# Ledger of designs, part 38: designed miniproteins, single chains

Each design is a single chain, and the fold is of that chain. pLDDT is the mean over its residues in the fold that is shown.

## One batch from the design tools (miniprotein)

Design m1393
Fold by ESMFold2-Fast:
Structure m1393 (fold): chain A 92 residues (1-92)
Amino acid sequence: DALAEAAREATVLQVRGEATGDEALLAEARAIERAVLERLHSLSGAARNAALAAYLRGVAAGVREAAAEGLLDPEEAAEAVAALEARAAALE
């Protein structure tokens, strides 16, 4: 899913940028997030719910990836992933 992949990429870039203070990574993350949010705003009903679920799963995948790289506290990452997956499941 293109939305899930974009959300994953943006999340990894955001966390990496925050961890390193790299403004270019933060700017790239913001640009991807903006495109994703514009796509979500263009949808309604079941299509929007499906896209939002894909987005949330993408963010969860990005959080898992960043935690595996040692960029996030494992406890906080696990809590965030559980919350994101629960929200995604509720939209399906």
Scores: mean pLDDT 86

Design m1394
Fold by ESMFold2-Fast:
Structure m1394 (fold): chain A 63 residues (1-63)
Amino acid sequence: EIKLTPAEKEILKLLAEGKSQREIAEELHISQSHVSRLIKEIMKKLGLKSKEELKEFAIKNKL
């Protein structure tokens, strides 16, 4: 299974819900730049090449 941190799992859940980086930043009480960094780390861990692929992955796998 996917070895993600709790913060990365929460970001995937929020992305699956259709939330923007701004909304995710507000939900997690972090900056949008921090959300962007975490999204890049998730993509790297999952071997995904685009944000669109990450969103599809999040929706399909429902964590």
Scores: mean pLDDT 78

Design m1395
Fold by ESMFold2-Fast:
Structure m1395 (fold): chain A 71 residues (1-71)
Amino acid sequence: SMEKLLEELDKELPRVFAAMEAVIERRSALQRGEPLDREAVRKRIVDLLTKHLGVSREEAERIADEVVEAL
C-alpha cells in the first residue's frame, strides 16, 4: 500500500534523499560532459541532510560517504 511505502520512505529518508541528490548530480555532470566532482557532491549531501532533515553531521557524513562510494 502507499501508506506502507511512505512509512518505509520516511525511515530511509536521509539515505533516499542523499541517493537522489547524488544521482541528479551525476546526470547533470553527464549532460554537461564534465567529470563528476565527488567531493563537491559529498559536501552538498552533508549540508542538505544536516539543514533539511536534522541529521547529525557525523551520521550525514557516514551516509554521504556510502552514497558517493556507490557512484
Scores: mean pLDDT 86

Design m1396
Fold by ESMFold2-Fast:
Structure m1396 (fold): chain A 62 residues (1-62)
Amino acid sequence: MLTVEEIAERFGVPKELVEKAIEALKAGDYDKAGEIFGPYARKLTPEEASDLAAELLRLAGE
């Protein structure tokens, strides 16, 4: 299980955007979270993108 900082480092995403996406997910705004991560997810393999999405959703649920 990854922290916000570990997600930012592992997937090459700015920490600020990781935090904003988690806040959007907590608010139920999945479209906003997808817009934030769309450009970064395209640089990942399908498996890496799935892992990123799972970690974000998990942190949003806490």
Scores: mean pLDDT 77

Design m1397
Fold by ESMFold2-Fast:
Structure m1397 (fold): chain A 68 residues (1-68)
Amino acid sequence: SAEELVEQGEKLLEQGRYEEAVELYEKSIALDPNNWRAWELLGRALHKLGRTEEATKYYQLAAALKKA
């Protein structure tokens, strides 16, 4: 499920496995694109990978979804 993918991704994020965490968050978002938490976590993983511009974009998207 989308929730299980987020949980697995967060565990990978804690382990410093940022690229693998990104893949799981992208799969979760494909199943549930309105999950603002998944977008926020994707942004955090991308920021850790130095992909700062993409991270900022997804943080803004997560904030917009949370407001909706």
Scores: mean pLDDT 86

Design m1398
Fold by ESMFold2-Fast:
Structure m1398 (fold): chain A 91 residues (1-91)
Amino acid sequence: SAALAAVRAAAAEAGRRYEEDPSAEEALARAYLDLVARLLEGRDTSAAPEEERVRLTLRALRRAREAQQGEADPEEVERREEEILEEYLKA
């Protein structure tokens, strides 16, 4: 699917940045993108447009991450969501 491909492409890019400059930001990006990919794989909504599916998945992921209240920076999570959507829309 285009949505899963876009998320995986973003995860690969985050992984490359991770190899160059390991940091807390890189760990967050990788974990977040892996979780998004897993959610997209687990969704059984073939009737929904891929774009809408990606948007809803990213919103649900952000809410779930906020609910867990870990060391996640809400601004960083929002930035990652925008990056993934931007890459999807460019494809």
Scores: mean pLDDT 55

Design m1399
Fold by ESMFold2-Fast:
Structure m1399 (fold): chain A 66 residues (1-66)
Amino acid sequence: SEKRKLILELIAKKLRKIGLEFDLELVKNDESLSEEEREKKIKELEEEIKELEKEIKELEEKIKKL
């Protein structure tokens, strides 16, 4: 089923987003990182999270049409 495949992909992307959000909080509280290293890692993680949010929304819209 195409719908089942899309639902499993949606679940996988949502789990990945949760993981990245936890990584973001860890980086924000990591006292071993320089300010520059922290800012770079935060930016990279925020960009990955935003891309996943877009992909999740697109998948949810596809699933609704099925």
Scores: mean pLDDT 88

Design m1400
Fold by ESMFold2-Fast:
Structure m1400 (fold): chain A 63 residues (1-63)
Amino acid sequence: HLEEAKKALEQGDYERAVELFKKAIEEDPNNAEAYRLLATAYARLGKLDEASKWYQKAMELEK
């Protein structure tokens, strides 16, 4: 799911990227990269509050 999510993000399919990154997080909740990329996808959708939330969670996982 992570690679498919990255491909969706690269292709500009941001809503699909959000769904696939959420699935990747369900499979590996400690994958900080998936949280960071989910935040990026939300930012591309203009959902800045959600982007900030998921980015902070990624930063906490990397500590």
Scores: mean pLDDT 81

Design m1401
Fold by ESMFold2-Fast:
Structure m1401 (fold): chain A 91 residues (1-91)
Amino acid sequence: MQEQIDKDVDIALAQMLLYLAKKAAEEGNFEEAIRSIDAAIKLVEKSKYLDPETKKKVIDSLNKAREAARAGNAEEAVKYLDEAMKILGES
């Protein structure tokens, strides 16, 4: 029971953080976007319950979103955030 609860919380929190990161990037608030991406990466890396292949794909997309946000590229950041959210939603 606790293991399942922890899994659901980590996934839900990661998805919420990615939604906030997307909103921040769309508003040009790249510092907030990066902060939310960093928090989501930590949750994904810590998760024992995500399939290893899925975990790798999500982290790869989040790293690309983070670099796009650092470059001030909202379009690319949103693209990779949408990709990561889609992968997590399929998990």
Scores: mean pLDDT 80

Design m1402
Fold by ESMFold2-Fast:
Structure m1402 (fold): chain A 105 residues (1-105)
Amino acid sequence: SLREEALERLDELIRKAEEGAPAREIAEELRRLAEEFRKRESEEARAIADLLRSLADYLEALDELGAPREEVIRALERAKRAIEEGNRAILFEEGVFAIRAAVLR
């Protein structure tokens, strides 16, 4: 399924983050992945693409702020959960919002 494919690709990005890939590099890969899903021209593919773009924007912000690897991995794990549950709002759970509120005030 499209969801299973997206989850597999996110697992690859989590491994890259764990191996020391910077948030900016992962954000660039997320933007490329979002474009791949958008080309499939289905409602589900567009929803996944939009989620991946939002995640890329967030990871770029984390890179600019010098956030630790653990925050990048946490964001990727929340994105996996959002896709698994079909609920984009999981990206805006208290933990992610609290980080932005603490750092971007």
Scores: mean pLDDT 76

Design m1403
Fold by ESMFold2-Fast:
Structure m1403 (fold): chain A 70 residues (1-70)
Amino acid sequence: SKEEAMSLLNELATKAARGEPITDEELEKLLSQIEDEEAREQVKKIYADYKKTGDGFAAAQKLNALVRKL
């Protein structure tokens, strides 16, 4: 649901901001709650960038921006 997607986006943004790893299971759970294809692709890109760079602050900022669009 949209509410669950917003809640999960906020949770993952908080984890990223604290430098905590986001698991593939957490990503899959979030993607399952997002109906918008563009939003799903944005989440995947943010996650891939976070895995590659370790920049949790950038990831959190981008995830929080998506929460406002849902």
Scores: mean pLDDT 81

Design m1404
Fold by ESMFold2-Fast:
Structure m1404 (fold): chain A 62 residues (1-62)
Amino acid sequence: SKYIIRITPEGLALLSPEQAMEVLKELSKQEFDTEEEARKYAKELAKKYGIPESSFEVIKLE
């Protein structure tokens, strides 16, 4: 299975318009083989943008 990361509306609201566009573009390019890899990437993005980890959701693709 593959995993993707989504940013929540609440998370997007914490970002500038430019940061929001950058995050959405970056996330659209990312697929992960494991939930663990996706969670690590989400944690690093949260740290980079100074927003809570809860701003991101890890979604399993069926």
Scores: mean pLDDT 83

Design m1405
Fold by ESMFold2-Fast:
Structure m1405 (fold): chain A 81 residues (1-81)
Amino acid sequence: SEISKVLQEVRDALKPKLDEARAKAKNSEDLKALEGKAIDEVLKAFEDKIKEAIERAPPTSDLSFDEQIDLSMARILLSVS
């Protein structure tokens, strides 16, 4: 589905940034700050695409259980931006 594809693109974009943050972090507090920044940057870049996928989603009754979970996750990601 479109929503699952968008979330996969977010994960694919986030992974190398998280890997870089983990490689650069000197301690757990530094890691948390660097990972937080990477997450914020990726979510901001994908905000409009995530919103569009949510708005274009069929009624929840027409979605598979996995698609309903993906839709819920997308809504949570937008609520923290």
Scores: mean pLDDT 78

Design m1406
Fold by ESMFold2-Fast:
Structure m1406 (fold): chain A 73 residues (1-73)
Amino acid sequence: ARERAEELTRKGEEAFSAGNYEEAKRLFQEALKLDPNNARAWTYLGLIYESVYKDKELAAELRAKAEEIRREE
């Protein structure tokens, strides 16, 4: 599960860098279903919601989740 979540996160990052934000969002959400402690996936979801969907409140919650996880690792 953890290895698959990391693979999905990497693919999400590739989609994000290519500007395919909807595919990136899907991949990060799948990664988090397998490993909710994946701080990078939370961080990128926050960036997508802030920059693409203009949802600053949800983006702040997603970034806070990533920071909490990073402090525990």
Scores: mean pLDDT 81

Design m1407
Fold by ESMFold2-Fast:
Structure m1407 (fold): chain A 74 residues (1-74)
Amino acid sequence: MSEKERQRLVARAVGHVIGAIGAILEGNFEEAKKHVEDLRRLAEEAYSRGDEETAQWIRELAEKVEKLIEEAKK
């Protein structure tokens, strides 16, 4: 995939991480979970376009956010 396409995927991923953290801080776990689902979709998009490194990075972000949601629910 092109460098500009990679940069757009990265920017969208960062946006979803910020949105998820904001939702967690407000106790809106349903919205936070939607951001995790969007991150997973972005990772699959990166992988399907041949960018395995970006896909793995976004998957790791999704896993970290999901763990934050579970910790915040305790």
Scores: mean pLDDT 86

Design m1408
Fold by ESMFold2-Fast:
Structure m1408 (fold): chain A 87 residues (1-87)
Amino acid sequence: MEEKARELINKAVQALKEGKYDESIKYAEEAIKLDPNNVEAYILLAQAYLEKGKYDEAIEWARKALEVDPSNPAAQRLLEEAEKKKK
């Protein structure tokens, strides 16, 4: 399971870099199903939703990342950014 989750994270990261946000979301969600404690998958979901302008979803996934790792700087940054952009 670790190898498959790692491959899904790598695909989600690549899709995000290419602007394929829906594809990134799909891979990150699959990674979470294999490893619910994978904080990077939650961060990727928050980033992808933020890039799509889906601020409520970005906030939700960033908060879930902080539930897994309360001190994670990337999750804290994404939460703050999404909250500031939400009108």
Scores: mean pLDDT 85

Design m1410
Fold by ESMFold2-Fast:
Parts: sequence; structure tokens; C-alpha cells
Structure m1410 (fold): chain A 83 residues (1-83)
Amino acid sequence: GPMSLEDEPDIPEELVEKLVELAKKLGIDLKREDALLFIKGYKQATGRLPSEEELEEFAKLLAENPKTPIEDITARFITLKSS
């Protein structure tokens, strides 16, 4: 439960696995830790979990930018989607 300021927000494992599988379909070997980093960052910045469409958009962004660090791609995507 969300009782610690350092605890990760409750992130459905299904979203993490879905992002990893979407990246694999595009030829990107995305590690679970990196997928979790994106979903955590997204929720912290927007206050909500990414949608299935946003996971697909992020996977495509990774495929288009395979040499860009995961942290930079995540920040770019979040900035684009943040209100």
C-alpha cells in the first residue's frame, strides 16, 4: 500500500509487461526495470497511469530513437503528454 514516500505507486504488472511486449514486437529489448521507470515517471508527472495507446506511442518512440537513453526518451514523452 502507498504508506511510504519512497514506495513506488501501485503500478499494474500488466502495464509493465504490455510495454515490454510492445517494445519486443518493434525489435527493442526493453528491460522490465526501464518499462517500470517510464510508467512510474508518467504517473508521478501526470497523476494517472499511461493508456494502452500511450504505451504503444512510447514503444514506437523507443524504436525511432534506439540510441537515446531511456531516461531522456521518458522525459521527452512525459513533457509532451503533461498538462
Scores: mean pLDDT 76

Design m1411
Fold by ESMFold2-Fast:
Structure m1411 (fold): chain A 79 residues (1-79)
Amino acid sequence: MERRRQLRRGILELLAEGPRTAAELAEALGVSQSTVSRLLRELEAGGLVARERDGDRTVYSLTEAGREALAAERARAAA
């Protein structure tokens, strides 16, 4: 469970730096693209991540709710 939470946080942190594809996130986090795609689907369902098409690729970005959730998680980790 903690590993999934860390991966979800890692995705949010990377997307806070800018929009990325599932493949770029998988490479950065050292996990399979299937794992990242599953987590991105969960985050999109929760309204934390937005998905958009850029040509033949799918690009993901943080929503306003996603930025707020990341800020809250950072504050919680600091306490």
Scores: mean pLDDT 79

Design m1412
Fold by ESMFold2-Fast:
Structure m1412 (fold): chain A 88 residues (1-88)
Amino acid sequence: MQGVQLARQGQLDQAHLVSSLQLLQGRYDDAVRGYSEIVRVQGPSNYRSLLALSRGYQLLGDTDRSQHYLDLALQSIRDNPDLLSFLQ
């Protein structure tokens, strides 16, 4: 809940921190909701939140959504000129 609110307020680093702490606490549903809101606010270019969302869904046992967000994260990494330059 708190992570979702922080993401909606544009406090994305704090929202990511709260969601990551919820993930470590085993609060996978809360963590996934927070990461989902960060992705919705920033759009699909934020590979860090997409990777975290993929991990959260994997821990929930939602393999299809986990794979979907992993694919989006990999696409975001490929579409990022700074990261592409580092990898090539």
Scores: mean pLDDT 76

Design m1413
Fold by ESMFold2-Fast:
Structure m1413 (fold): chain A 69 residues (1-69)
Amino acid sequence: STELDTLLVRAGSKALEAAENGDLEKIDEIFEQARKEVESLGLTPEERERALRRIDALREYAKKVAEQK
């Protein structure tokens, strides 16, 4: 859905800003908030599983960027 895509792009952008500052705690906070927002969207179980996998992938990428600072 458009709402899901917007949410994930927003979360990813915020997480990359936090990663550029080396702020691992902020990255975790951003994606925990994104997970809660995904749960509020009323997605099907399959859409929810895909969204959570996308969050996990974005979080791992942002974490790797932050760890190199």
Scores: mean pLDDT 83

Design m1414
Fold by ESMFold2-Fast:
Structure m1414 (fold): chain A 80 residues (1-80)
Amino acid sequence: MLSPEAIEVGKRINEIAKENPDLTEVALEAVRLAKESPDPQARGIARAFAEIVLALHKLSYERTGNEEDKEKAEEIEKAL
Protein backbone atom coordinates (compact mmCIF):
# COMPACT_ATOMS: atom_id res chain seq x y z
CA MET A 1 0.00 0.00 0.00
CA LEU A 2 2.59 2.61 1.02
CA SER A 3 5.66 2.89 -1.23
CA PRO A 4 9.10 2.22 0.32
CA GLU A 5 9.91 5.90 -0.31
CA ALA A 6 6.79 7.01 1.61
CA ILE A 7 7.74 4.75 4.55
CA GLU A 8 11.28 6.22 4.59
CA VAL A 9 9.92 9.80 4.58
CA GLY A 10 7.62 8.88 7.50
CA LYS A 11 10.55 7.37 9.43
CA ARG A 12 12.73 10.44 8.79
CA ILE A 13 10.01 12.88 9.92
CA ASN A 14 9.38 10.80 13.07
CA GLU A 15 13.09 10.64 14.01
CA ILE A 16 13.69 14.37 13.36
CA ALA A 17 10.58 15.28 15.39
CA LYS A 18 11.85 13.27 18.40
CA GLU A 19 15.10 15.29 18.42
CA ASN A 20 13.62 18.66 17.43
CA PRO A 21 10.69 19.77 19.61
CA ASP A 22 10.35 22.91 17.45
CA LEU A 23 8.21 21.26 14.77
CA THR A 24 8.62 24.31 12.48
CA GLU A 25 12.11 23.14 11.40
CA VAL A 26 10.73 19.63 10.85
CA ALA A 27 7.85 21.05 8.78
CA LEU A 28 10.27 23.03 6.56
CA GLU A 29 12.28 19.83 5.97
CA ALA A 30 8.99 18.08 5.13
CA VAL A 31 8.16 20.83 2.58
CA ARG A 32 11.56 20.22 0.94
CA LEU A 33 10.86 16.46 0.80
CA ALA A 34 7.37 17.16 -0.63
CA LYS A 35 8.98 19.10 -3.51
CA GLU A 36 12.09 16.96 -4.10
CA SER A 37 10.93 13.36 -3.59
CA PRO A 38 10.42 11.45 -6.88
CA ASP A 39 7.63 9.38 -5.26
CA PRO A 40 4.07 10.84 -5.21
CA GLN A 41 3.11 9.07 -1.96
CA ALA A 42 6.27 10.34 -0.23
CA ARG A 43 5.46 13.88 -1.41
CA GLY A 44 1.88 13.52 -0.11
CA ILE A 45 2.95 12.35 3.35
CA ALA A 46 5.58 15.10 3.65
CA ARG A 47 3.08 17.76 2.57
CA ALA A 48 0.45 16.45 5.02
CA PHE A 49 2.93 16.72 7.90
CA ALA A 50 3.82 20.31 6.97
CA GLU A 51 0.10 21.22 6.77
CA ILE A 52 -0.52 19.69 10.23
CA VAL A 53 2.30 21.77 11.77
CA LEU A 54 0.97 24.86 9.96
CA ALA A 55 -2.48 24.24 11.49
CA LEU A 56 -0.96 23.77 14.97
CA HIS A 57 0.85 27.14 14.81
CA LYS A 58 -2.35 28.85 13.59
CA LEU A 59 -4.33 27.31 16.48
CA SER A 60 -1.63 28.33 18.97
CA TYR A 61 -1.74 31.92 17.68
CA GLU A 62 -5.56 32.01 17.95
CA ARG A 63 -5.40 30.82 21.58
CA THR A 64 -2.32 32.71 22.86
CA GLY A 65 -1.77 35.67 20.50
CA ASN A 66 1.91 34.70 20.24
CA GLU A 67 3.30 36.50 17.17
CA GLU A 68 6.05 33.86 16.72
CA ASP A 69 3.36 31.24 16.00
CA LYS A 70 1.88 33.55 13.36
CA GLU A 71 5.31 34.10 11.78
CA LYS A 72 6.10 30.35 11.82
CA ALA A 73 2.73 29.54 10.23
CA GLU A 74 3.36 32.14 7.49
CA GLU A 75 6.87 30.73 6.85
CA ILE A 76 5.52 27.17 6.39
CA GLU A 77 2.61 28.40 4.21
CA LYS A 78 4.97 30.37 1.92
CA ALA A 79 7.31 27.35 1.61
CA LEU A 80 4.41 25.08 0.57
Scores: mean pLDDT 81

Design m1415
Fold by ESMFold2-Fast:
Structure m1415 (fold): chain A 89 residues (1-89)
Amino acid sequence: AMRAATEALRALEAGDAEAARRALRRAAEEILAAAPPEAAETVRADVEAAEELLEEALASEDPVRAASLATAAALLLVAAEFAARNALP
């Protein structure tokens, strides 16, 4: 997940929105596949929030705001992976 989140951030820096979306979607699928049933709803919510933040970053004309939103999306993916691997509700 961290590797895919880093890949998404690099794609954003390069201006490749499609690569950023693919990297985030791949990380989301891996995290959701690893989530036990007890964590599935929390993990899904964090993944959905990360996807929304990435779309806001891609739509932003302010590079500072875009970087902040993309970083928040990456951090949510890390939190989702932690929840998936540790079964945190």
Scores: mean pLDDT 75

Design m1416
Fold by ESMFold2-Fast:
Structure m1416 (fold): chain A 65 residues (1-65)
Amino acid sequence: MEVTRYSALNIHIAAASFVGAKLLSKDGDSIKVQVEKRTPQTEAELKVLKEGLEKLGAKLEILYS
């Protein structure tokens, strides 16, 4: 259960960093992350992160380079 929206958002952003995603920008509820390589493992992990952020009312945009 989320205790605060901002705390949960920061935890999910930290998780994205752990899976090799780089935070590019955060504009209100819109978050952009960059992933160096698209693999089935990173894609699955980022899907979980995106679903978690959408539950908090935030939008996650994923950029693959």
Scores: mean pLDDT 68

Design m1417
Fold by ESMFold2-Fast:
Structure m1417 (fold): chain A 55 residues (1-55)
Amino acid sequence: MLSEEEKKKMERAKESIEKHVLPLNPELGKKALEAVEKGDLETAERLGVLGIVTA
């Protein structure tokens, strides 16, 4: 887990992934959500971008 600000940013990333990535690429979207829950924002963003690009 990072700072409190990063924690809030992760929650927003989670919502964005659920709305935009998960419908396009459910497999990578789920992995991105798991990364957010683990506090790994960099991995979550990378997986989210891959989910959109590969869809």
Scores: mean pLDDT 73

Design m1418
Fold by ESMFold2-Fast:
Structure m1418 (fold): chain A 66 residues (1-66)
Amino acid sequence: MEEAEKAARENLLALGFPEEVVEEAIERARKEAEESPEPISGDEFVERVFEIAEELLKKRGLEVPS
């Protein structure tokens, strides 16, 4: 899980997502994974972090980096 968190953080920051949004998305995804009765893969975790980060930016009315 730490490797997946690092990958998600580095990729989102490289794409221009604000650090605060990236950290919030990782925290939410980690909590969801911990509360899940089934283990999730690192790839599933990374995808979920990206989804949450994109949603957070859109909710704030900010442009989503490509």
Scores: mean pLDDT 77

Design m1419
Fold by ESMFold2-Fast:
Structure m1419 (fold): chain A 72 residues (1-72)
Amino acid sequence: MAEARALQAEAAALYESLSPEQQAAVEARLRPVEERLRAEIDAALAAGDLERARELMVRGVEEVYEIVRAVA
């Protein structure tokens, strides 16, 4: 998880450097992604698929980073 932690830290730092307008754009784009990932993670956990849940959590960090980077 070191790579995911690094991306999360970079995404957070980049987001904090953004203007309020850019932050609002990130939040608007992240909302449907967060809803989708939450549903997929919840489904994996309900099925007992802990490996899939972990993979989805890592993917979520990567998708957040890409959205923040794209807006910046």
Scores: mean pLDDT 81

Design m1420
Fold by ESMFold2-Fast:
Structure m1420 (fold): chain A 65 residues (1-65)
Amino acid sequence: AKRIAVVGGETEEEARKGAEKAKREFGADEVVLLVGASGEEGLEKARRLSEETGADVGLANGTGM
């Protein structure tokens, strides 16, 4: 199944670090970056993606979500 990572961070640099980690550790096929988004916004985006695509969706950022 396709894996999608939703990566949040208050800054572009934090989101970018989370994206690298998601690709390496989670094995994400696709990464969605949410710069400046709250943890709740990230969770809602992940739930919608999971329901709409049927993919295995995870959350990550540079500070941990």
Scores: mean pLDDT 72

Design m1421
Fold by ESMFold2-Fast:
Structure m1421 (fold): chain A 96 residues (1-96)
Amino acid sequence: SEEAERLIREARELIREAERKLREAIRALNEGDYDRAIELAEEAIRLYEEAIRLAEEALKIDPENEEARRLIFEAEIGIGIAGIVLGLAKLLKSKA
């Protein structure tokens, strides 16, 4: 359906933005900017969570949509990585 396709396009764009934020968070972490790494990792997690919400709405319309399932999986992996970056940034900040 056109509505499911719209939701999938929006979820895909949110994942791309989240991936950009996550790359910036990893760069900030490597540069010792722990506050920036925390901020960017938290932003990435929020964007991935919104992408999952939109992809889940697409699955309510089209339960067999493989792209929506793939986007949920990609976003869940992204949240996991962002969570590790967030945890490391908080730990390293506490030692500085």
Scores: mean pLDDT 92

Design m1422
Fold by ESMFold2-Fast:
Structure m1422 (fold): chain A 75 residues (1-75)
Amino acid sequence: MMSADELVKLGEKAEKAGDYRLAGNYYAGAGRMYEQQGDHEKAAELYRKAAEAYEKAGDHDSAALARQRADQVLS
């Protein structure tokens, strides 16, 4: 099973390749894993990175959902 840290590295590789939608998906996946581990601060950070990647991909709906999730995990 992939770790959250492995998903972050895959997201970074996707960003370097210019695949921002894939990067957003990996960062969102990592955020979810940190959330499940109880690391809400790290989860919020990764959801914000996912939102930035989705914006660069032109996926405004996924970006908005990722930002909303970041706010929710800190509540």
Scores: mean pLDDT 86

Design m1423
Fold by ESMFold2-Fast:
Structure m1423 (fold): chain A 61 residues (1-61)
Amino acid sequence: SEAEEYAKKGAEAYEKGDYETAAKYYRKASQLYGKDPSELSQILAAIADQEAKEAEKKAKE
Protein backbone atom coordinates (compact mmCIF):
# COMPACT_ATOMS: atom_id res chain seq x y z
CA SER A 1 0.00 0.00 0.00
CA GLU A 2 1.01 3.65 -0.29
CA ALA A 3 1.15 3.89 3.51
CA GLU A 4 3.53 0.89 3.67
CA GLU A 5 5.80 2.45 1.02
CA TYR A 6 6.04 5.70 3.01
CA ALA A 7 6.79 3.72 6.20
CA LYS A 8 9.62 1.93 4.34
CA LYS A 9 11.01 5.26 3.08
CA GLY A 10 10.88 6.58 6.65
CA ALA A 11 12.80 3.55 7.92
CA GLU A 12 15.43 3.92 5.16
CA ALA A 13 15.92 7.64 5.95
CA TYR A 14 16.17 6.82 9.68
CA GLU A 15 18.87 4.17 9.07
CA LYS A 16 20.85 6.75 7.08
CA GLY A 17 20.59 9.28 9.94
CA ASP A 18 18.30 11.63 7.98
CA TYR A 19 15.87 12.03 10.88
CA GLU A 20 14.07 15.08 9.44
CA THR A 21 13.21 13.18 6.24
CA ALA A 22 12.34 10.05 8.26
CA ALA A 23 9.88 12.07 10.39
CA LYS A 24 8.16 13.47 7.27
CA TYR A 25 7.73 10.01 5.70
CA TYR A 26 6.53 8.45 9.00
CA ARG A 27 4.02 11.32 9.38
CA LYS A 28 2.71 10.64 5.85
CA ALA A 29 2.47 6.89 6.58
CA SER A 30 0.54 7.60 9.82
CA GLN A 31 -1.92 9.87 7.96
CA LEU A 32 -2.53 7.27 5.23
CA TYR A 33 -2.95 4.36 7.69
CA GLY A 34 -5.27 6.56 9.78
CA LYS A 35 -7.70 6.98 6.85
CA ASP A 36 -8.44 3.21 6.90
CA PRO A 37 -10.89 2.41 9.77
CA SER A 38 -9.62 -1.20 10.16
CA GLU A 39 -8.10 -2.08 13.56
CA LEU A 40 -4.79 -3.13 11.96
CA SER A 41 -4.46 0.15 10.02
CA GLN A 42 -5.24 2.18 13.17
CA ILE A 43 -2.50 0.27 15.05
CA LEU A 44 -0.05 0.89 12.18
CA ALA A 45 -1.01 4.59 12.16
CA ALA A 46 -0.20 4.81 15.90
CA ILE A 47 3.14 3.03 15.39
CA ALA A 48 4.08 5.38 12.51
CA ASP A 49 3.07 8.40 14.64
CA GLN A 50 5.37 7.18 17.44
CA GLU A 51 8.21 6.58 14.94
CA ALA A 52 7.73 10.12 13.59
CA LYS A 53 7.95 11.57 17.13
CA GLU A 54 11.19 9.67 17.82
CA ALA A 55 12.68 10.86 14.51
CA GLU A 56 11.60 14.46 15.25
CA LYS A 57 13.32 14.21 18.66
CA LYS A 58 16.57 12.94 17.09
CA ALA A 59 16.43 15.63 14.37
CA LYS A 60 16.58 18.31 17.10
CA GLU A 61 19.89 16.91 18.43
Scores: mean pLDDT 86

Design m1424
Fold by ESMFold2-Fast:
Structure m1424 (fold): chain A 121 residues (1-121)
Amino acid sequence: MKYENFLSILETFKEEYERIANDESLPKELRGEAYARLAMLYALQGKLEKAKEYLEKAKELLPEDHPAVLLGEAFIYAAQGKLEEAEELLKKAKKVAEELGILSDYETEISALEDFIRSKR
């Protein structure tokens, strides 16, 4: 996927992700993944402080090695031009998602991050 298409998707669903993330009646995993998607949105927009704030909120709800957390962190590193660190986190996210049997749930984010890293080289 082109990262610009993923950015467009995140911008379209921003208010929905904010609603999900702040709804304390919803499971922690669903809320944490919504915070991670908000972190990815702000990273792609170059708003690094907001991206980091939302990633920390995701980390409060999800394990440190959760694919959404690893991908959110990788988008932030890629946005900072730290491409080697971004690629290592991407590899780790793919491995963890494969081991959990949920790789297909993250195909969009993975493909967009691969394209985003490629665009920075």
Scores: mean pLDDT 90

Design m1425
Fold by ESMFold2-Fast:
Order: sequence, then structure tokens, then C-alpha cells
Structure m1425 (fold): chain A 72 residues (1-72)
Amino acid sequence: MSMEEAAELLRRLLVEKAGLSEEEAQRIVDRAMAEARDVRELITLTAELALEAGVPREKVEEVVRAFEEAIA
């Protein structure tokens, strides 16, 4: 999976599982993409930024789990 594909999937999962708007999800993922060097860092930074944006930890864990399941 490329960084671009991972970013798009994380954006969709933030909207679907965390209840974020498309604009908020895109902003989080774009910021994570600017700093991340690989997909692993992209996941970590996206999770941290989602928590800072006020997403409950349980929902962030759901996003990460759904992402890992989608790429398995």
C-alpha cells in the first residue's frame, strides 16, 4: 500500500468510525502526511492528531483496528 492509499483509507475511516466531517478528517490526514515518513508513522501521527482534535480514544482505536483489518 502506498502512502497516498493509506492516507485515503485513514480519511474514510475517520469519517465512518470516528464521526468526523470529511473536512476535519482530510485536515488531520494531510497534517500527518506532511510529517510521516512511512505508513507506520502516518498511522501513529493520524491517531495522535485525532486525539488532539477531541476524538475519543475508543474511536481512534476503532480507526486503527479497521485500517489494519483492511490491509490484512
Scores: mean pLDDT 86

Design m1426
Fold by ESMFold2-Fast:
Structure m1426 (fold): chain A 106 residues (1-106)
Amino acid sequence: SIEETIERLKAAWERMVAELLARIRNEAARAALREQAAAFLETLERLRKENASLKEVTEAVLEQVAALWRAVAPLLSPEERGILTGLLGRFVEEVLKIVEEAEKAS
């Protein structure tokens, strides 16, 4: 169901955000990350209530990944930017797997 898909996406996002917060020392970047994380959870809840399509949910997730990168990456050292890139890459891979499994269950 779309509800199960959104729950899985939310869990994956929360795991990624927790790992980023554990590894990023810059307080401005941490604040921006928390703000972006909260905005994404609000977006997922809205999409759930509107019974959005899998396509709409997938597009919103990818837009939020780009938004998080734009907000946070400029505030980071090169080393911390590497951490952000790695964790976002892993998150996108997990998102694609969740979406593929949801399509097969349809």
Scores: mean pLDDT 86

Design m1427
Fold by ESMFold2-Fast:
Structure m1427 (fold): chain A 116 residues (1-116)
Amino acid sequence: MIEKYLEIARILKEAFDRIADVLLRHAPPELQEEVEKLKAEMRKLFDEAISRIEKANTPEEAEKIVREAREKGAQLLAKMFGLVAEHLTDEQRDAVFAEINRISTEAIKKIEEIRK
């Protein structure tokens, strides 16, 4: 059912946005504009994916759109992390990983409940 993939895409959008906010909070002032630009690009990616899923004719098409958005979103998060990580202390890095893991775990649980 296409509606399940819309819900999954919305959960992913929220989770990725929250992770980007964690990285943005820890970004030094000189990198904040670049991180905010990547966050905006990621938001646009998920908004376009949601729009495409709403127009999808099959569950297989909707699933492909979700998968592609998740993969591209992960690449954008990896770029943000790469920019910020070099400026983190060990304690800040541990805190960032703990918060990202919490957000990711919560999103995965919600998606698993929908896929049942």
Scores: mean pLDDT 87

Design m1428
Fold by ESMFold2-Fast:
Formats: structure tokens, sequence, C-alpha cells
Structure m1428 (fold): chain A 83 residues (1-83)
């Protein structure tokens, strides 16, 4: 979660405010699903989060791409730990 939050802040600083807001909402949903043991909900939220981060990675500068990749990596790690 902390790495995801850090990545969101970097996206906001780089002007990707709408993408960062979408990722923040999906990250909150992901954390709640994991806490409830709802692995299906967690996978759905993670997929939406990765899609939003991937948009920033495709269209962003190098710093934006690095922030987006860190978010994707952190989400994949959370899903692996929840399994």
Amino acid sequence: MEEIKKGIEELEKNGYTSVAKAIRKAAEDLERYIERGDLFGAEVAATLLIMAASIARLHGDEKTKEAAQKIIDAVNKLLEEAR
C-alpha cells in the first residue's frame, strides 16, 4: 500500500491528476477486498488499477513511467501475498 500511495503522489506531481484519482480509488477498493478475503473483488480492483497505471506509463515522461511501474509492481506483490 505505501508504495502504491507514493506512486500516486508522483503521478499527481507530474500532472496526471485524473489517473492518480482513479488509481487511489481502486487502491482503496483493493485494500478493502483483501481485508475481507474477497479475492475475486481484489483481482477486479487490481486489474482496474493496473489499467489506469498502464495509461500513465504509455503516455507519460520517464518519471511518470517509473511511478506507474512501481504502482503496478506493488499491486502484483499485494495480490501474490493475498493468495
Scores: mean pLDDT 80

